# Ledger of designs, part 13: designed miniproteins, single chains, continued (5)

Each design is a single chain, and the fold is of that chain. pLDDT is the mean over its residues in the fold that is shown.

## One batch from the design tools (miniprotein)

Design m16418
Fold by ESMFold2-Fast:
Structure m16418 (fold): chain A 89 residues (1-89)
Amino acid sequence: MTPEQWEKLYEEFKKLYEKFNGDVDKIYEYLKEYIEKNADERIKRLKELLLKNAAPGTERAAVFSIWALIFMGASDEELDEIEKEIEKL
């Protein structure tokens, strides 16, 4: 991820933080709904793989990662590389 892409993600997350008055639980519920609304079958499968391999207490990091991929418009090639890395875990 480039510094420019990271800055865009940070700014968008900041907007969500302000919208929900810093309620992290509400932010992550919004991210889950956003994923369900905007994810294709490929992103949904990737989410299931990430959650299956996530350690307890890292589910929010997995949700954030999937939201970020959708928000940034990850390519099929980028998704292929991520799936390969998850399968190595």
Scores: mean pLDDT 75

Design m16419
Fold by ESMFold2-Fast:
Structure m16419 (fold): chain A 66 residues (1-66)
Amino acid sequence: SQADLERALAALRDALLAEGMSEAEVEEVIELVRQGRFDEAIALIEEHVGRNPVLLSGVAELRKLL
């Protein structure tokens, strides 16, 4: 559902902020995910916070919801 997607996106936003990404960088990741551009979203996460398995798993779960 849209509500489940929005909760998952909010959880990803909070996790990315907690890892030290700026609000602007986080919104870019969220927009890429909303557009189905998952490989670009993963690349942007890895650029800023490195290969974080929890964050990458979160993106993979969002791919299944979309």
Scores: mean pLDDT 82

Design m16420
Fold by ESMFold2-Fast:
Structure m16420 (fold): chain A 97 residues (1-97)
Amino acid sequence: MSKKEVVEEVEKLLNEALESARRGDYDSALKHVDKAIDLVKNNVKNKKVRKEVIKHLNNAKDSIEAASKSTNPFEKSVLLGLAKSHINRAIEILKKE
């Protein structure tokens, strides 16, 4: 898989994760993030980039899990915003390598 193909597939999976989370399908959202993490583990050769991207994706997972457990709509919105921020940072790091 080329660098461009890895970036495109990871972005697709992470966008699907955010859309699932927005609809309240947190289980599907977490599965999509896990698929993105597996693609990064198997295809990103630079160890430093790989570790930083995975760190941000795990932080996004933590935020999605926290959002799934919250009963407060404002807190859910903030946590999903944090997940989106971590996802955007992961994509930015992946593209710059």
Scores: mean pLDDT 88

Design m16421
Fold by ESMFold2-Fast:
Structure m16421 (fold): chain A 81 residues (1-81)
Amino acid sequence: SKEEILKLVEEIMELLSKFVPQETVDRLRGALLAAIDADDREALLLWLESVRKLAEQKIKDQEVLEKINKLIEEVKELVES
């Protein structure tokens, strides 16, 4: 459901917010909400890919990076269902 997707992406964004500026978090949230409002599955999948790449670039903590990757995979499964 959209509510489950929103919960998981908020978890991803909370983890990211510890490693990236607030401006970056706000930009990502804006893009996410636009994709959800448009019911654009492709845009949402591209958003998840962008977040994965950003996390790899900015996060040195392997445990946190693994958690983000697991959350991304869960969102992908929900979007593809």
Scores: mean pLDDT 84

Design m16422
Fold by ESMFold2-Fast:
Structure m16422 (fold): chain A 98 residues (1-98)
Amino acid sequence: SMDAELLRRLAEEEPDPEVAEIYRRYAELLERYEPKLRALLEAGDYEGGRELQIELTEEVLELHRRYIEVLRGVDPALAEELEAELAKVEAEIAKAKA
């Protein structure tokens, strides 16, 4: 995946080892989920695809929470702003699951 390859490149270029690990974990999620999502789409299983997309998004949100915690030590104002944006995404996921 181009996105996973970009994330792995970002991880190699990132000077903060904790942030670099977050990029690597994101790349690993895309590499794991993209083939499965593609297979469901090709099979016309849109319900299964929707469920798997929600699962991937929840895993990605966990990485974003980890990134925000790293930022709290460096830029607490930016961390608070990103926390508010993350809360909006979590609310949309909760609606999608209902």
Scores: mean pLDDT 84

Design m16423
Fold by ESMFold2-Fast:
Structure m16423 (fold): chain A 94 residues (1-94)
Amino acid sequence: STEERLRALRREVLAVINEAIAEAEAAGDLEKAAQLIGLGSDLKDITDESIREGLSVEEHAERVRRLIEEYGKKFGLEDVAERLLAVVERALAA
């Protein structure tokens, strides 16, 4: 179902966010870790919102890309944003 595909995309993106959080914590960058936790929280919220609105996988993926790009720009997380956008593109190609 579309809902299962949206939840699968959330799981795949969250896995990379959690990896980036662990990397930031290991580096002692607690501010970066906190910002990535915020991104993960917003991703959960936006996914639930997209499910409620009945969005397609493609419409939801555009919404997720905008969220990732906004965090990258606002908090200087361009390195993580690039990694996360690659996950979204791979999920859409499947």
Scores: mean pLDDT 89

Design m16424
Fold by ESMFold2-Fast:
Structure m16424 (fold): chain A 75 residues (1-75)
Amino acid sequence: MEELIERIKRELEELKREKRIGGVEAAMARRVLERNPNQTNPRIERLLKEYEASERDLALVEELERLAAEELARA
């Protein structure tokens, strides 16, 4: 738990410094749509239109999802 939280804090500070928060939010929105293609959440649609998710942003979200899944499996 603590290691994952520290990783998230570190990544968040780097994203703020690089002004990439919107891109990461768009990457998270893309991941939600991948799992739930029938959902029509207008916030997700706005994020995808307003921000462009880079491959690096998608990779970061996937890595954090993997770490969270591993933490849940250990709990």
Scores: mean pLDDT 71

Design m16425
Fold by ESMFold2-Fast:
Structure m16425 (fold): chain A 95 residues (1-95)
Amino acid sequence: SLEDMEKRIAEVEEQAKKYREETEKLINDLMEKYPNVKPEIDRIRKLIEDAEKRYEELSKVSPEGRLKGAQYLLEAYRIAYETAKRLKEMIDFLE
């Protein structure tokens, strides 16, 4: 039903928001300790910006579009988080 879809959208958007906040925290921690990671962080930020733009465009079309956009956004934020986390682990290993 439409109501079930609206609930699913809200759940996915809430998960995406949490990953976005955790990713930003991790990026800030990395940039404070290791300014030389800026090029890698810029690539992560571009991934986030591209995904947010796609979500906005799909959300304007239909509830189904918003759900697809939110799912894409969540996956992009997960990739961004895991990429930043791996970068931190690699730097910590080299210390």
Scores: mean pLDDT 86

Design m16426
Fold by ESMFold2-Fast:
Structure m16426 (fold): chain A 79 residues (1-79)
Amino acid sequence: SEKEEQVQELEKQLEELEKEAKQLQESPEVDYDKLNELEKQVDSIFDQANKLNAENLKSRAVKLDVDLGVFNLKHILLG
């Protein structure tokens, strides 16, 4: 179905964002422009997943958003 194809596409996009977030977190220098871009892309995926009622995808997007927020806060406090 069209909905299933949309969910699969969003899952692929989220997997790429999860990989980019890991690379960002493992980098010795924080790329704040990339962090801001990732946050916006995660929010977009969440909004689309919410419209599709894709609960698992929504949960994964929330987890990534929280992980990025914690990473940002840690660097504000420790850097």
Scores: mean pLDDT 83

Design m16427
Fold by ESMFold2-Fast:
Structure m16427 (fold): chain A 105 residues (1-105)
Amino acid sequence: SIVARTEELLDKLVEYAKLYLEGKISPEEFVKKAKEIAKELRELVREARDASPEVKRRVLHLLIQMTALLDLMAITLRLRGEDPSPVLEISNEIGELEEEVRAEL
């Protein structure tokens, strides 16, 4: 299902965020993985256009959780003296997908 695939992408984003915060991957590797997730989300949102309003609402809620996580990561990066710009750019891209889904509700 579209919802299950979107949930899997949120779970991956959470796992990569955890790995980054634990120092197990670089900030550059985290950004790379987050961009890959954003590309997959764009294709899922295209598929969701023909889905029921209930499916669209569930996808929207998952996208909102992803932007919230990325915004929290940007705050963490600033506190560590790192550039939050790449993470904020990804958050903005997913935010555009939120608006695409919201327009179809």
Scores: mean pLDDT 88

Design m16428
Fold by ESMFold2-Fast:
Structure m16428 (fold): chain A 78 residues (1-78)
Amino acid sequence: SDKEKLEEIRELAKKVLEMAKEEIKNGKEPSEELFELVKKIMEMIYSIKDPKVKEEAKEIYYKMQEEIGKFYEEQLKK
């Protein structure tokens, strides 16, 4: 169901955020695994049919991207 996809997107977004932060902290380029997880999130969002659930999933995705960007900027100042 779309609700089950939304919860899986939440879990994947947390995993992407943790992985991205660890890679950034260690001065590593984004891994192939990170790109595949992000791709999976996007494909799941596009597969959601309920407009309200889809918008909530997009919000999770954008918030994840924003948090990664902020963390990256903070690490550059060290």
Scores: mean pLDDT 85

Design m16429
Fold by ESMFold2-Fast:
Structure m16429 (fold): chain A 65 residues (1-65)
Amino acid sequence: SEASKVAAGDILLVEVMNLGARLVRREGTFFELEVDESNPEAIEAARRAKEVMEELGLEFRLRVR
């Protein structure tokens, strides 16, 4: 279900945020995170989360600053 997919996305979101990513926007099936260029661990985790979320049919945007 859509709710189940969104819940899975929220779990992945929390994991990446625990590594230093910041939530920019979340709306329905859309997720947007921001990570600092100086945090390669968070960038790598966000890229992996993007792959999984896109497989689930969720939209994921990553901003690197």
Scores: mean pLDDT 82

Design m16430
Fold by ESMFold2-Fast:
Structure m16430 (fold): chain A 78 residues (1-78)
Amino acid sequence: APTAQSIVEVRNEMELAKKVAEELAKLPAPESPAKAVIADRGDTDGSTELLKEALEAHGIEVEVFRNTSVMEAMEKVR
């Protein structure tokens, strides 16, 4: 079911974000500027915010790309 698949994906993203934050806390601070890119689905901005804050706390520059049209496109395809 598409709805169930989407919920599982969002749940997995939140768990991944928490695990990444925990692993980042164990890593040494980068000596050189590092950059990370996050694709934000616009549905669960809390996971994006958590991941962004964790990365920035480690001196990593974060860029977020919004794909708000992806959800609308998925609904149109049905």
Scores: mean pLDDT 57

Design m16431
Fold by ESMFold2-Fast:
Structure m16431 (fold): chain A 56 residues (1-56)
Amino acid sequence: SEGRQVAQVPSDIPFEGAVEIAQEVAAAVQRDHLSADELRALMEKLIKQKVEEVKK
């Protein structure tokens, strides 16, 4: 980890879900070469989606 101030996965998501989000973000960055703003938007979307899945 770089220690930079970046979008973080909320503690409300189980560790396994956090790993899935990290893998999706990494795959999207490699595939789509996202800008910082696009990366933040994607991370926010994935976090919200995972929170909804966990609450279901």
Scores: mean pLDDT 66

Design m16432
Fold by ESMFold2-Fast:
Structure m16432 (fold): chain A 69 residues (1-69)
Amino acid sequence: EFGEMSATEEDLKKVLEEAKKAKLPEEVFRIAETLWKMKKADEEERKKLLLEEAKRLGEDVEELEKALA
């Protein structure tokens, strides 16, 4: 069930772990977890929301884009 298209979920887990190591603001982690839990939108839309929120916080989204790619 979850394993069918969970490659993106695994990528998100790695992003969260790398973000924790980089000591990003807790708000970034919260947003990533919220998008993960929502599971309402398509994978592409979820990534978009995560990146937009990081940009809104003034973060360098390039790191997240690389991790999600």
Scores: mean pLDDT 61

Design m16433
Fold by ESMFold2-Fast:
Structure m16433 (fold): chain A 82 residues (1-82)
Amino acid sequence: DEALAEQLEARYAALPEAQRQLIELREKLEVLKRVGAPQAQIDEVEAQLAEVESQLTPEQRAEVEAFLAELRAERERRLAEL
């Protein structure tokens, strides 16, 4: 399981910078919404997301969504192993 986590980290590091930025901003937005951050902070991150998304093709955005789904599945699997 640690080997799988290391593989995901290596794959993340190998992604183009724009796709990595999209992943980071998506995760940051999810955290901000979960902790009930001020709307101004949420709006700021959403604006940054829109700028990064405008630089990516629909196919590149779909790749990011697939990678996020894989990350979530591995986190759930690691928690189940504990």
Scores: mean pLDDT 77

Design m16434
Fold by ESMFold2-Fast:
Structure m16434 (fold): chain A 97 residues (1-97)
Amino acid sequence: MSKEELDTDVQIALAQIAKSVNQKAIEVNQKQYEEQKDVDPVKAQKLKEIIQLNQQGLDTLTQAIEALKAGDKDKAQELINKYLALQKQVQQLENSL
């Protein structure tokens, strides 16, 4: 195994961990959405937007892993940057809850 292969495997492992974290965030936010939708519609709408952004993040991470496996470092970096931008939007919405 080359050092570049090791670095790629580490990036894939980190992206897989990030996918697991995003999946758990979706589950938690879906539960909160169901609890809030009849009580606080404004908060429920923000939770729905957070869920949609986390779902986009999950898809983006899946594409990033595929790019890393294909050796397409430029595409992987673009997708990682898209994921980080989605996470920034999630943080802004969560801070407004």
Scores: mean pLDDT 85

Design m16435
Fold by ESMFold2-Fast:
Structure m16435 (fold): chain A 70 residues (1-70)
Amino acid sequence: LEAVKARLEARQDEIAEALVTAAKTDPELARQLQGLLVELGRAIAEKSPEARVQALLDQILALVDRAKAL
């Protein structure tokens, strides 16, 4: 979990920027990204299996890449 948290913190500014871009251009993508961020936070707080937390982070990063292409 420490490695996942460090990776999330390193990408935090990029994720925030992607969310702002998506909110202006594709509100549906922004809602999906926001929902996954909430799920990731909950999974970390509940100490979910690392595979679950990594899968959520991978989904978030995929949506961040889609937002960057807008």
Scores: mean pLDDT 79

Design m16436
Fold by ESMFold2-Fast:
Structure m16436 (fold): chain A 64 residues (1-64)
Amino acid sequence: MEEARRAMEEARRLAETAPDRGARAAAGSGYKEGQEMLKQGDYEGALRAARGGIAAARAMEAAA
């Protein structure tokens, strides 16, 4: 649970603060998917979704 919470918080912050528009969209998508998983009680799914969004956002920043 704590891992999922931290990843979700980071994804949300990237969605709000990342300088690249694509990076914000990627982080926001991961955060949205993670919230849907949390509604189902799937903490592992939420962690994967949030980490995926973070990784995609970081890749976009690295490519820019």
Scores: mean pLDDT 80

Design m16437
Fold by ESMFold2-Fast:
Structure m16437 (fold): chain A 84 residues (1-84)
Amino acid sequence: KSGIGAVLDEAEKKELAALKSNEDIRAFINKLLGEEITLTDEEIDFIKKAVSDPNAGPKLYLILVNSANGKKIVLVIPDYDDLF
């Protein structure tokens, strides 16, 4: 569970894109990852932009990593419709 990522499918991306508050987005991401992650407003803004990108593919990858200081961070990797 710790250090595990999550994949948002198209329905989950649409659900996330419809959320208006950073608190709702944090709750959604925490539920999806199955643990409490402290996301900054800047990280949430980046996630919102990645989810709403019309050129992004149907999936969004969230990878949970531990920093050197023990803080968990989320790497956001959009799937650009098989561009990679």
Scores: mean pLDDT 68

Design m16438
Fold by ESMFold2-Fast:
Structure m16438 (fold): chain A 85 residues (1-85)
Amino acid sequence: SMSSRQEAIKILEELKKQNPDNSVVVDLAEKGIEMIKQGEPLEDVIGRMIMERINRLREGLLSSDDNDALQKTIDRLLDILEKEK
């Protein structure tokens, strides 16, 4: 629903605000926000974030703190998706 999309955008904006100097985290959050605004399903947005996280981990671009921040954000987005079922 529109309410769930607004909550998801808020979570991603908070991720950006809490990690402003982390370009990898900010970039992933901005891509997620753009996908939501373009009308993509939340499950597709979450799937994309998981895949991009894995790719950046593979390239050595994510610290443990970056990975933890992204995982907590993904978990919060999954909670929103579960409440819509």
Scores: mean pLDDT 82

Design m16439
Fold by ESMFold2-Fast:
Structure m16439 (fold): chain A 62 residues (1-62)
Amino acid sequence: MEEEKKKALEEAKKLAEEMAADISKAPEMVQRIRELALKYPEIADELEALAVEGLSRAARAA
């Protein structure tokens, strides 16, 4: 994977972890991950999966 895409995935993982820790931030974190998906459409499905996983973890922790 190119360095830029790798950094985008790492950023998305951080956003997903923040969302998992605080569900009230989920809309903002999801928006940022979607913006990354728009910049890197070839990994958009993987970025969306990270957002869904983060939100699911936040919901289960509530």
Scores: mean pLDDT 78

Design m16440
Fold by ESMFold2-Fast:
Structure m16440 (fold): chain A 90 residues (1-90)
Amino acid sequence: MKEEIEKLKNKALEDARSAVEEGARLAHQKGIDEGVEEMARRIAKIANDYLKKAEELGMLDEGFKIVTDVMKEAGRLAREAVERVRAELA
């Protein structure tokens, strides 16, 4: 059980990083606003999907912790990615 939750957390954080990278790629192609919208959409889906997976394991409290960690990490990475893209487009 605890090992399964740790795997879910690590995979959720990996998916969050990928979501930010895809949003940054879209920001380069279509502009910052489009990239940020894509990041937000993907991060929301990740949070919802992993909360449901934790609930299915009977570990809903751990699911809320995963959501919190995903939102914090995604927010940090999104800020860094947006600033990098702005610098590259300047």
Scores: mean pLDDT 84

Design m16441
Fold by ESMFold2-Fast:
Structure m16441 (fold): chain A 105 residues (1-105)
Amino acid sequence: MLEFLAEVERRLRERYEKKDVKGIIEIAREFARFFEEQGLLEAAEAVRRGADLAEKVVETDPDKAIQLVTGGLQLGLLLALLEEEPTAELEEQREKYEKLMEELE
């Protein structure tokens, strides 16, 4: 798991630096598949939803697309972490990103 997450983080960083929104969406799709393979279905769904919404607006509003795909990724990571280590701090962060995603839909 950690080796996969480190490689995906490296690739996300490269795409952020290049402002390649479509590349970020592709990497988010890889994260969603990885979470599904691990049985983390809620995490996978959060990431996939963010990517799907971002794809709809990437041509017209790339800034909103970045917010949507990034929000989905953050929520997915938080859900995955909560499965291993449920803490009040992570629950507060989950609520924050869920609210952000609702406001962007």
Scores: mean pLDDT 76

Design m16442
Fold by ESMFold2-Fast:
Structure m16442 (fold): chain A 61 residues (1-61)
Amino acid sequence: MKEAHDRLLRAIGEILSAIGDEFQLELEGTLTPEKRAELQARIAAAREVMRESEAEIEKAK
């Protein structure tokens, strides 16, 4: 339970970090379609971890 909860929080943190990175690149004028795709891949991976962690928590109820 606690480990799944900790994983969920870390996944949320990674999503927020990726959003922050996108904003920073946009401010610098260096956000390219390739870098945007890399950020989207990071968000997708974190969302997958979040989904698995939520499912683990749900099963324990």
Scores: mean pLDDT 80

Design m16443
Fold by ESMFold2-Fast:
Structure m16443 (fold): chain A 68 residues (1-68)
Amino acid sequence: SSQQQQLQGLKDALLTLVDDLKSRGYSEEEIIETVDRVVSLARKLYPSIPQSQLDKLREEVHSYIKSL
C-alpha cells in the first residue's frame, strides 16, 4: 500500500540520517533528539499514517541507534 511505501521510505531515510550523524561524531542523545523531531514532523505531514505505526518506527530506529 502507499502507506507501507511511505513508512518504508521514512525508515530508510531515518536510518541513513542516523548513520550520517554517527559518522560526523554526534552523540547518541543528539541523534535520538533529531530522530524524534523528524518523526514529530512526519506525524503532521502524513496524517493518514496511524500514530501507532510512527511510534513503532521511532522505537525501531531508537533500537538501531543504541546498537551502534
Scores: mean pLDDT 86

Design m16444
Fold by ESMFold2-Fast:
Formats: structure tokens, sequence, C-alpha cells
Structure m16444 (fold): chain A 61 residues (1-61)
């Protein structure tokens, strides 16, 4: 889960238009597309605060 959050942060920093690499990583963790979208929004709101993003992501999942 921490690795997935880091990948989301990196993709957001790069301004990636496609989320395919993130979606594949989420599939490995058994996360649905809808939950992945919520996770991405959560990371966007908490940039650079991996601990807070991780805690909230665990509550979301």
Amino acid sequence: LEELIKEIEEALKKGAKEDTPIALAALEYGISREKLEELIKLVEKNPGTLGEALKAAKELL
C-alpha cells in the first residue's frame, strides 16, 4: 500500500495523463478502480505527507 501511494505521488508530480501504471499496481493490491480514484484524490490533498495519506487510505479500503 505504501508503495502504491508513492507511485501515485510520483505520477501526480510528473503530470501523467494516463493512470495505467497506477491501475496495474492497484490490481496487484486487490484495489477496485473506484477505490483507486478515491486514493488518488486523497494523495492529491495530502502531498508530501505519506503517513497521513497512508492512514486515510487504510480507512478508505
Scores: mean pLDDT 64

Design m16445
Fold by ESMFold2-Fast:
Structure m16445 (fold): chain A 92 residues (1-92)
Amino acid sequence: MVERVALTPVEQRAMAAAAPLLLADRGPTTPEVLEDMRRNSSDWQLAGLAILLLSLEGRRLTETDIARMAELGRELLERLAARLRELQAQRA
C-alpha cells in the first residue's frame, strides 16, 4: 500500500484530462499517433501527460504552471515520435 500523495486540484484535473490519452485503445503506438496527440490535445491534457511521465505529481503545481507543463508534454511527444521513427528505420 503506497502513501497517498497530496495533489493540488490543478494536478488532479490535468492528470484526469491526460488519462484518456494514455488509456485509449489506439492500436500500436506510431509516430503519427503521437504527433496527432501533440497537435490536437488540450493544454490540460499535455500538462497532465508531462506530470505523469516525469513524475511531477505532488510538486504543488498551480494553474500558472499548466502552460509550461503543456510545453513539456509537447516536447515529450515530439521526442518520442522521433525515436519511434528511428526504430522503424532500423526494422528489416
Scores: mean pLDDT 74

Design m16446
Fold by ESMFold2-Fast:
Structure m16446 (fold): chain A 79 residues (1-79)
Amino acid sequence: SAEPTEATHEVVAEDPRAAVERAVEEAFAEAKANPDEIESLRVVERSETETEAEAVLEITVKPTGKTYTVRLVARKAPA
């Protein structure tokens, strides 16, 4: 079946919101730096609470044109 591939990146951070925001910015920077590998990148979903932050990215890769969903999750560190 032609179903999208999903990946989840989880991190523990003192500031989950800042961690996810940084990860999203780094993902866009990597896409811009690798135009031969990445056709497009977009944020499809964002959510945040006091203890968790999440962003969902859709990445279309070259040469196949396959779309991958990447979920970025940051949780507040207990220590």
Scores: mean pLDDT 78

Design m16447
Fold by ESMFold2-Fast:
Structure m16447 (fold): chain A 74 residues (1-74)
Amino acid sequence: MKMSMEELIEEFYQIEKEIEELAKTLPKSEQARVSMELGSIQLELEMGKLYNDYDLIKKALERAKELLEEVKKL
């Protein structure tokens, strides 16, 4: 079943917050890498919002979930 755009965006912000909290515990080199990747994902989310592109917003959320899993393994 298709989630609403608003629900996808809300889930993204929850994941973003968790990534930011976990990143604070990492070495400076890993923090820099995570910050750059998160910035790229945030730009994709903002473009999706600007163009009302559901698939782009969903892709940004999927990338954020992958980054969260990566950060948890560090």
Scores: mean pLDDT 84

Design m16448
Fold by ESMFold2-Fast:
Structure m16448 (fold): chain A 79 residues (1-79)
Amino acid sequence: ATLVIEAVGSEDKMKEFAKKFVEYANEEGVQVSLVEIIDDKLYIVASGDQESIEKLAKKAEEAAKALGLDSVKITIYKD
């Protein structure tokens, strides 16, 4: 499965979110292939097992809410 995150917030909040996401991805054994801020939006792409991706998506949603990001869009693509 592939996870795609699009997040909007202040630059500091987006950077903190990206840092936390990479930490969570490492804990879940998920490979992060993209982390970039483009046109004031954070893009993250990660791939791994379906179960690990679903756990990571939940952690990402919780972290985005805790940090007070303006918006977050999380999409999971199955194989």
Scores: mean pLDDT 86

Design m16449
Fold by ESMFold2-Fast:
Structure m16449 (fold): chain A 106 residues (1-106)
Amino acid sequence: GKLERANRLVAEAVDRLEELLTTDDIFKQIGLILDIIGLLLEAELEDLPEEVIKALEYLLKAGLALLKGDYEKAIENLKKALEHLKKAGVSDEVLERLERLIEKLR
């Protein structure tokens, strides 16, 4: 259902954010951000719950902050994404991955 699609899209966005931390290639970094934009657009077109869309918007903002080297702003946006995902009822596995990413950036 929609929750299964939400879990997939969020997991894929988290995968892109994790990969963003492993590359200094600006071309690859831009591609990863564009992938997250595509996932957000897919969520909008599939009419996924507002909490999922808000979470993906915060994950995109976190990615942009990481690209700028603003780790404090990245953590802030990841925490906001986590709050919205908890309200959306996404899987504990996805929530735990995002919590681990936040801890890694501290």
Scores: mean pLDDT 89

Design m16450
Fold by ESMFold2-Fast:
Structure m16450 (fold): chain A 102 residues (1-102)
Amino acid sequence: SSMEARREALEARVAELERRGRELLRKLRETEDPAERERLFAEVMEIAGELVALGREARAAGLDDLAARAYELAGRLMEEATRIYLEKLPAAAAQRAALAAQ
């Protein structure tokens, strides 16, 4: 049915954004370059924004379950990205302080 096709299309888009978000989070964990960290963090926030937009589309289509999943995933990506970003700030600040003391 057209409703089933619409659900499948939205589910596929959510799954693709989840995959991209996880890849960006992996890169964010691995990078020690401050400029790359800022760019990767911004890219995760963009993916989270796209998931929020998909959640709105799903809700408008009456697909409340899918909307909830998209919103939850957006929240988890934002929380994980922020955690990784903050965990790297003290180390980077400590490295700069050590260099300034030399």
Scores: mean pLDDT 86

Design m16451
Fold by ESMFold2-Fast:
Structure m16451 (fold): chain A 82 residues (1-82)
Amino acid sequence: SAELERVLAMVRRQFQDLDLNGDGVITREELEEWLKRQSPDTVTDEIIDAFFDRLDVNGDGVITLEELLAAWSKISPILAAA
């Protein structure tokens, strides 16, 4: 939907803001802080932990923009309801 595309575009923009080095990756902590700022009432520590457990397919402790966008499409319906 158009709303999901808008959310993904915002996520990309915020990722670029968080990615100060321009290397295309962010840490789990940076993403956690950003998610809490966007929807603190919806995004709890439990949701963040479960989210990263599933996102960290490679076990490298870092998140790429592509991984974030793919995962955001799964949680976007929850955030859109808030």
Scores: mean pLDDT 63

Design m16452
Fold by ESMFold2-Fast:
Structure m16452 (fold): chain A 93 residues (1-93)
Amino acid sequence: SLVDEVIEHVEKAVNDKNLENRAYHIKKAILLLQKLTPEEIEELKKRMEERGSSPRLRQLFQTLYDSAQGVKYLGLDDDTIDTIARIIAESLA
């Protein structure tokens, strides 16, 4: 259910108007995306499509996936991940 947790955090980030709550959910999604296997990432993409994801939700998913790859590749610390999550949360305003 890591796939379920990522979906819940992404949906909560899109629907919540509170910046701190959005940043929290975005950070959780980035951290969880790093733990998914390739098979779980394929399942996540399929489930997002099946839920009739809006352009906003699909764009957020892509941004989070790219951010998770960057965090993993560059070995970013927790404070830097917090900063990235806040920037993404602010972009959803």
Scores: mean pLDDT 81

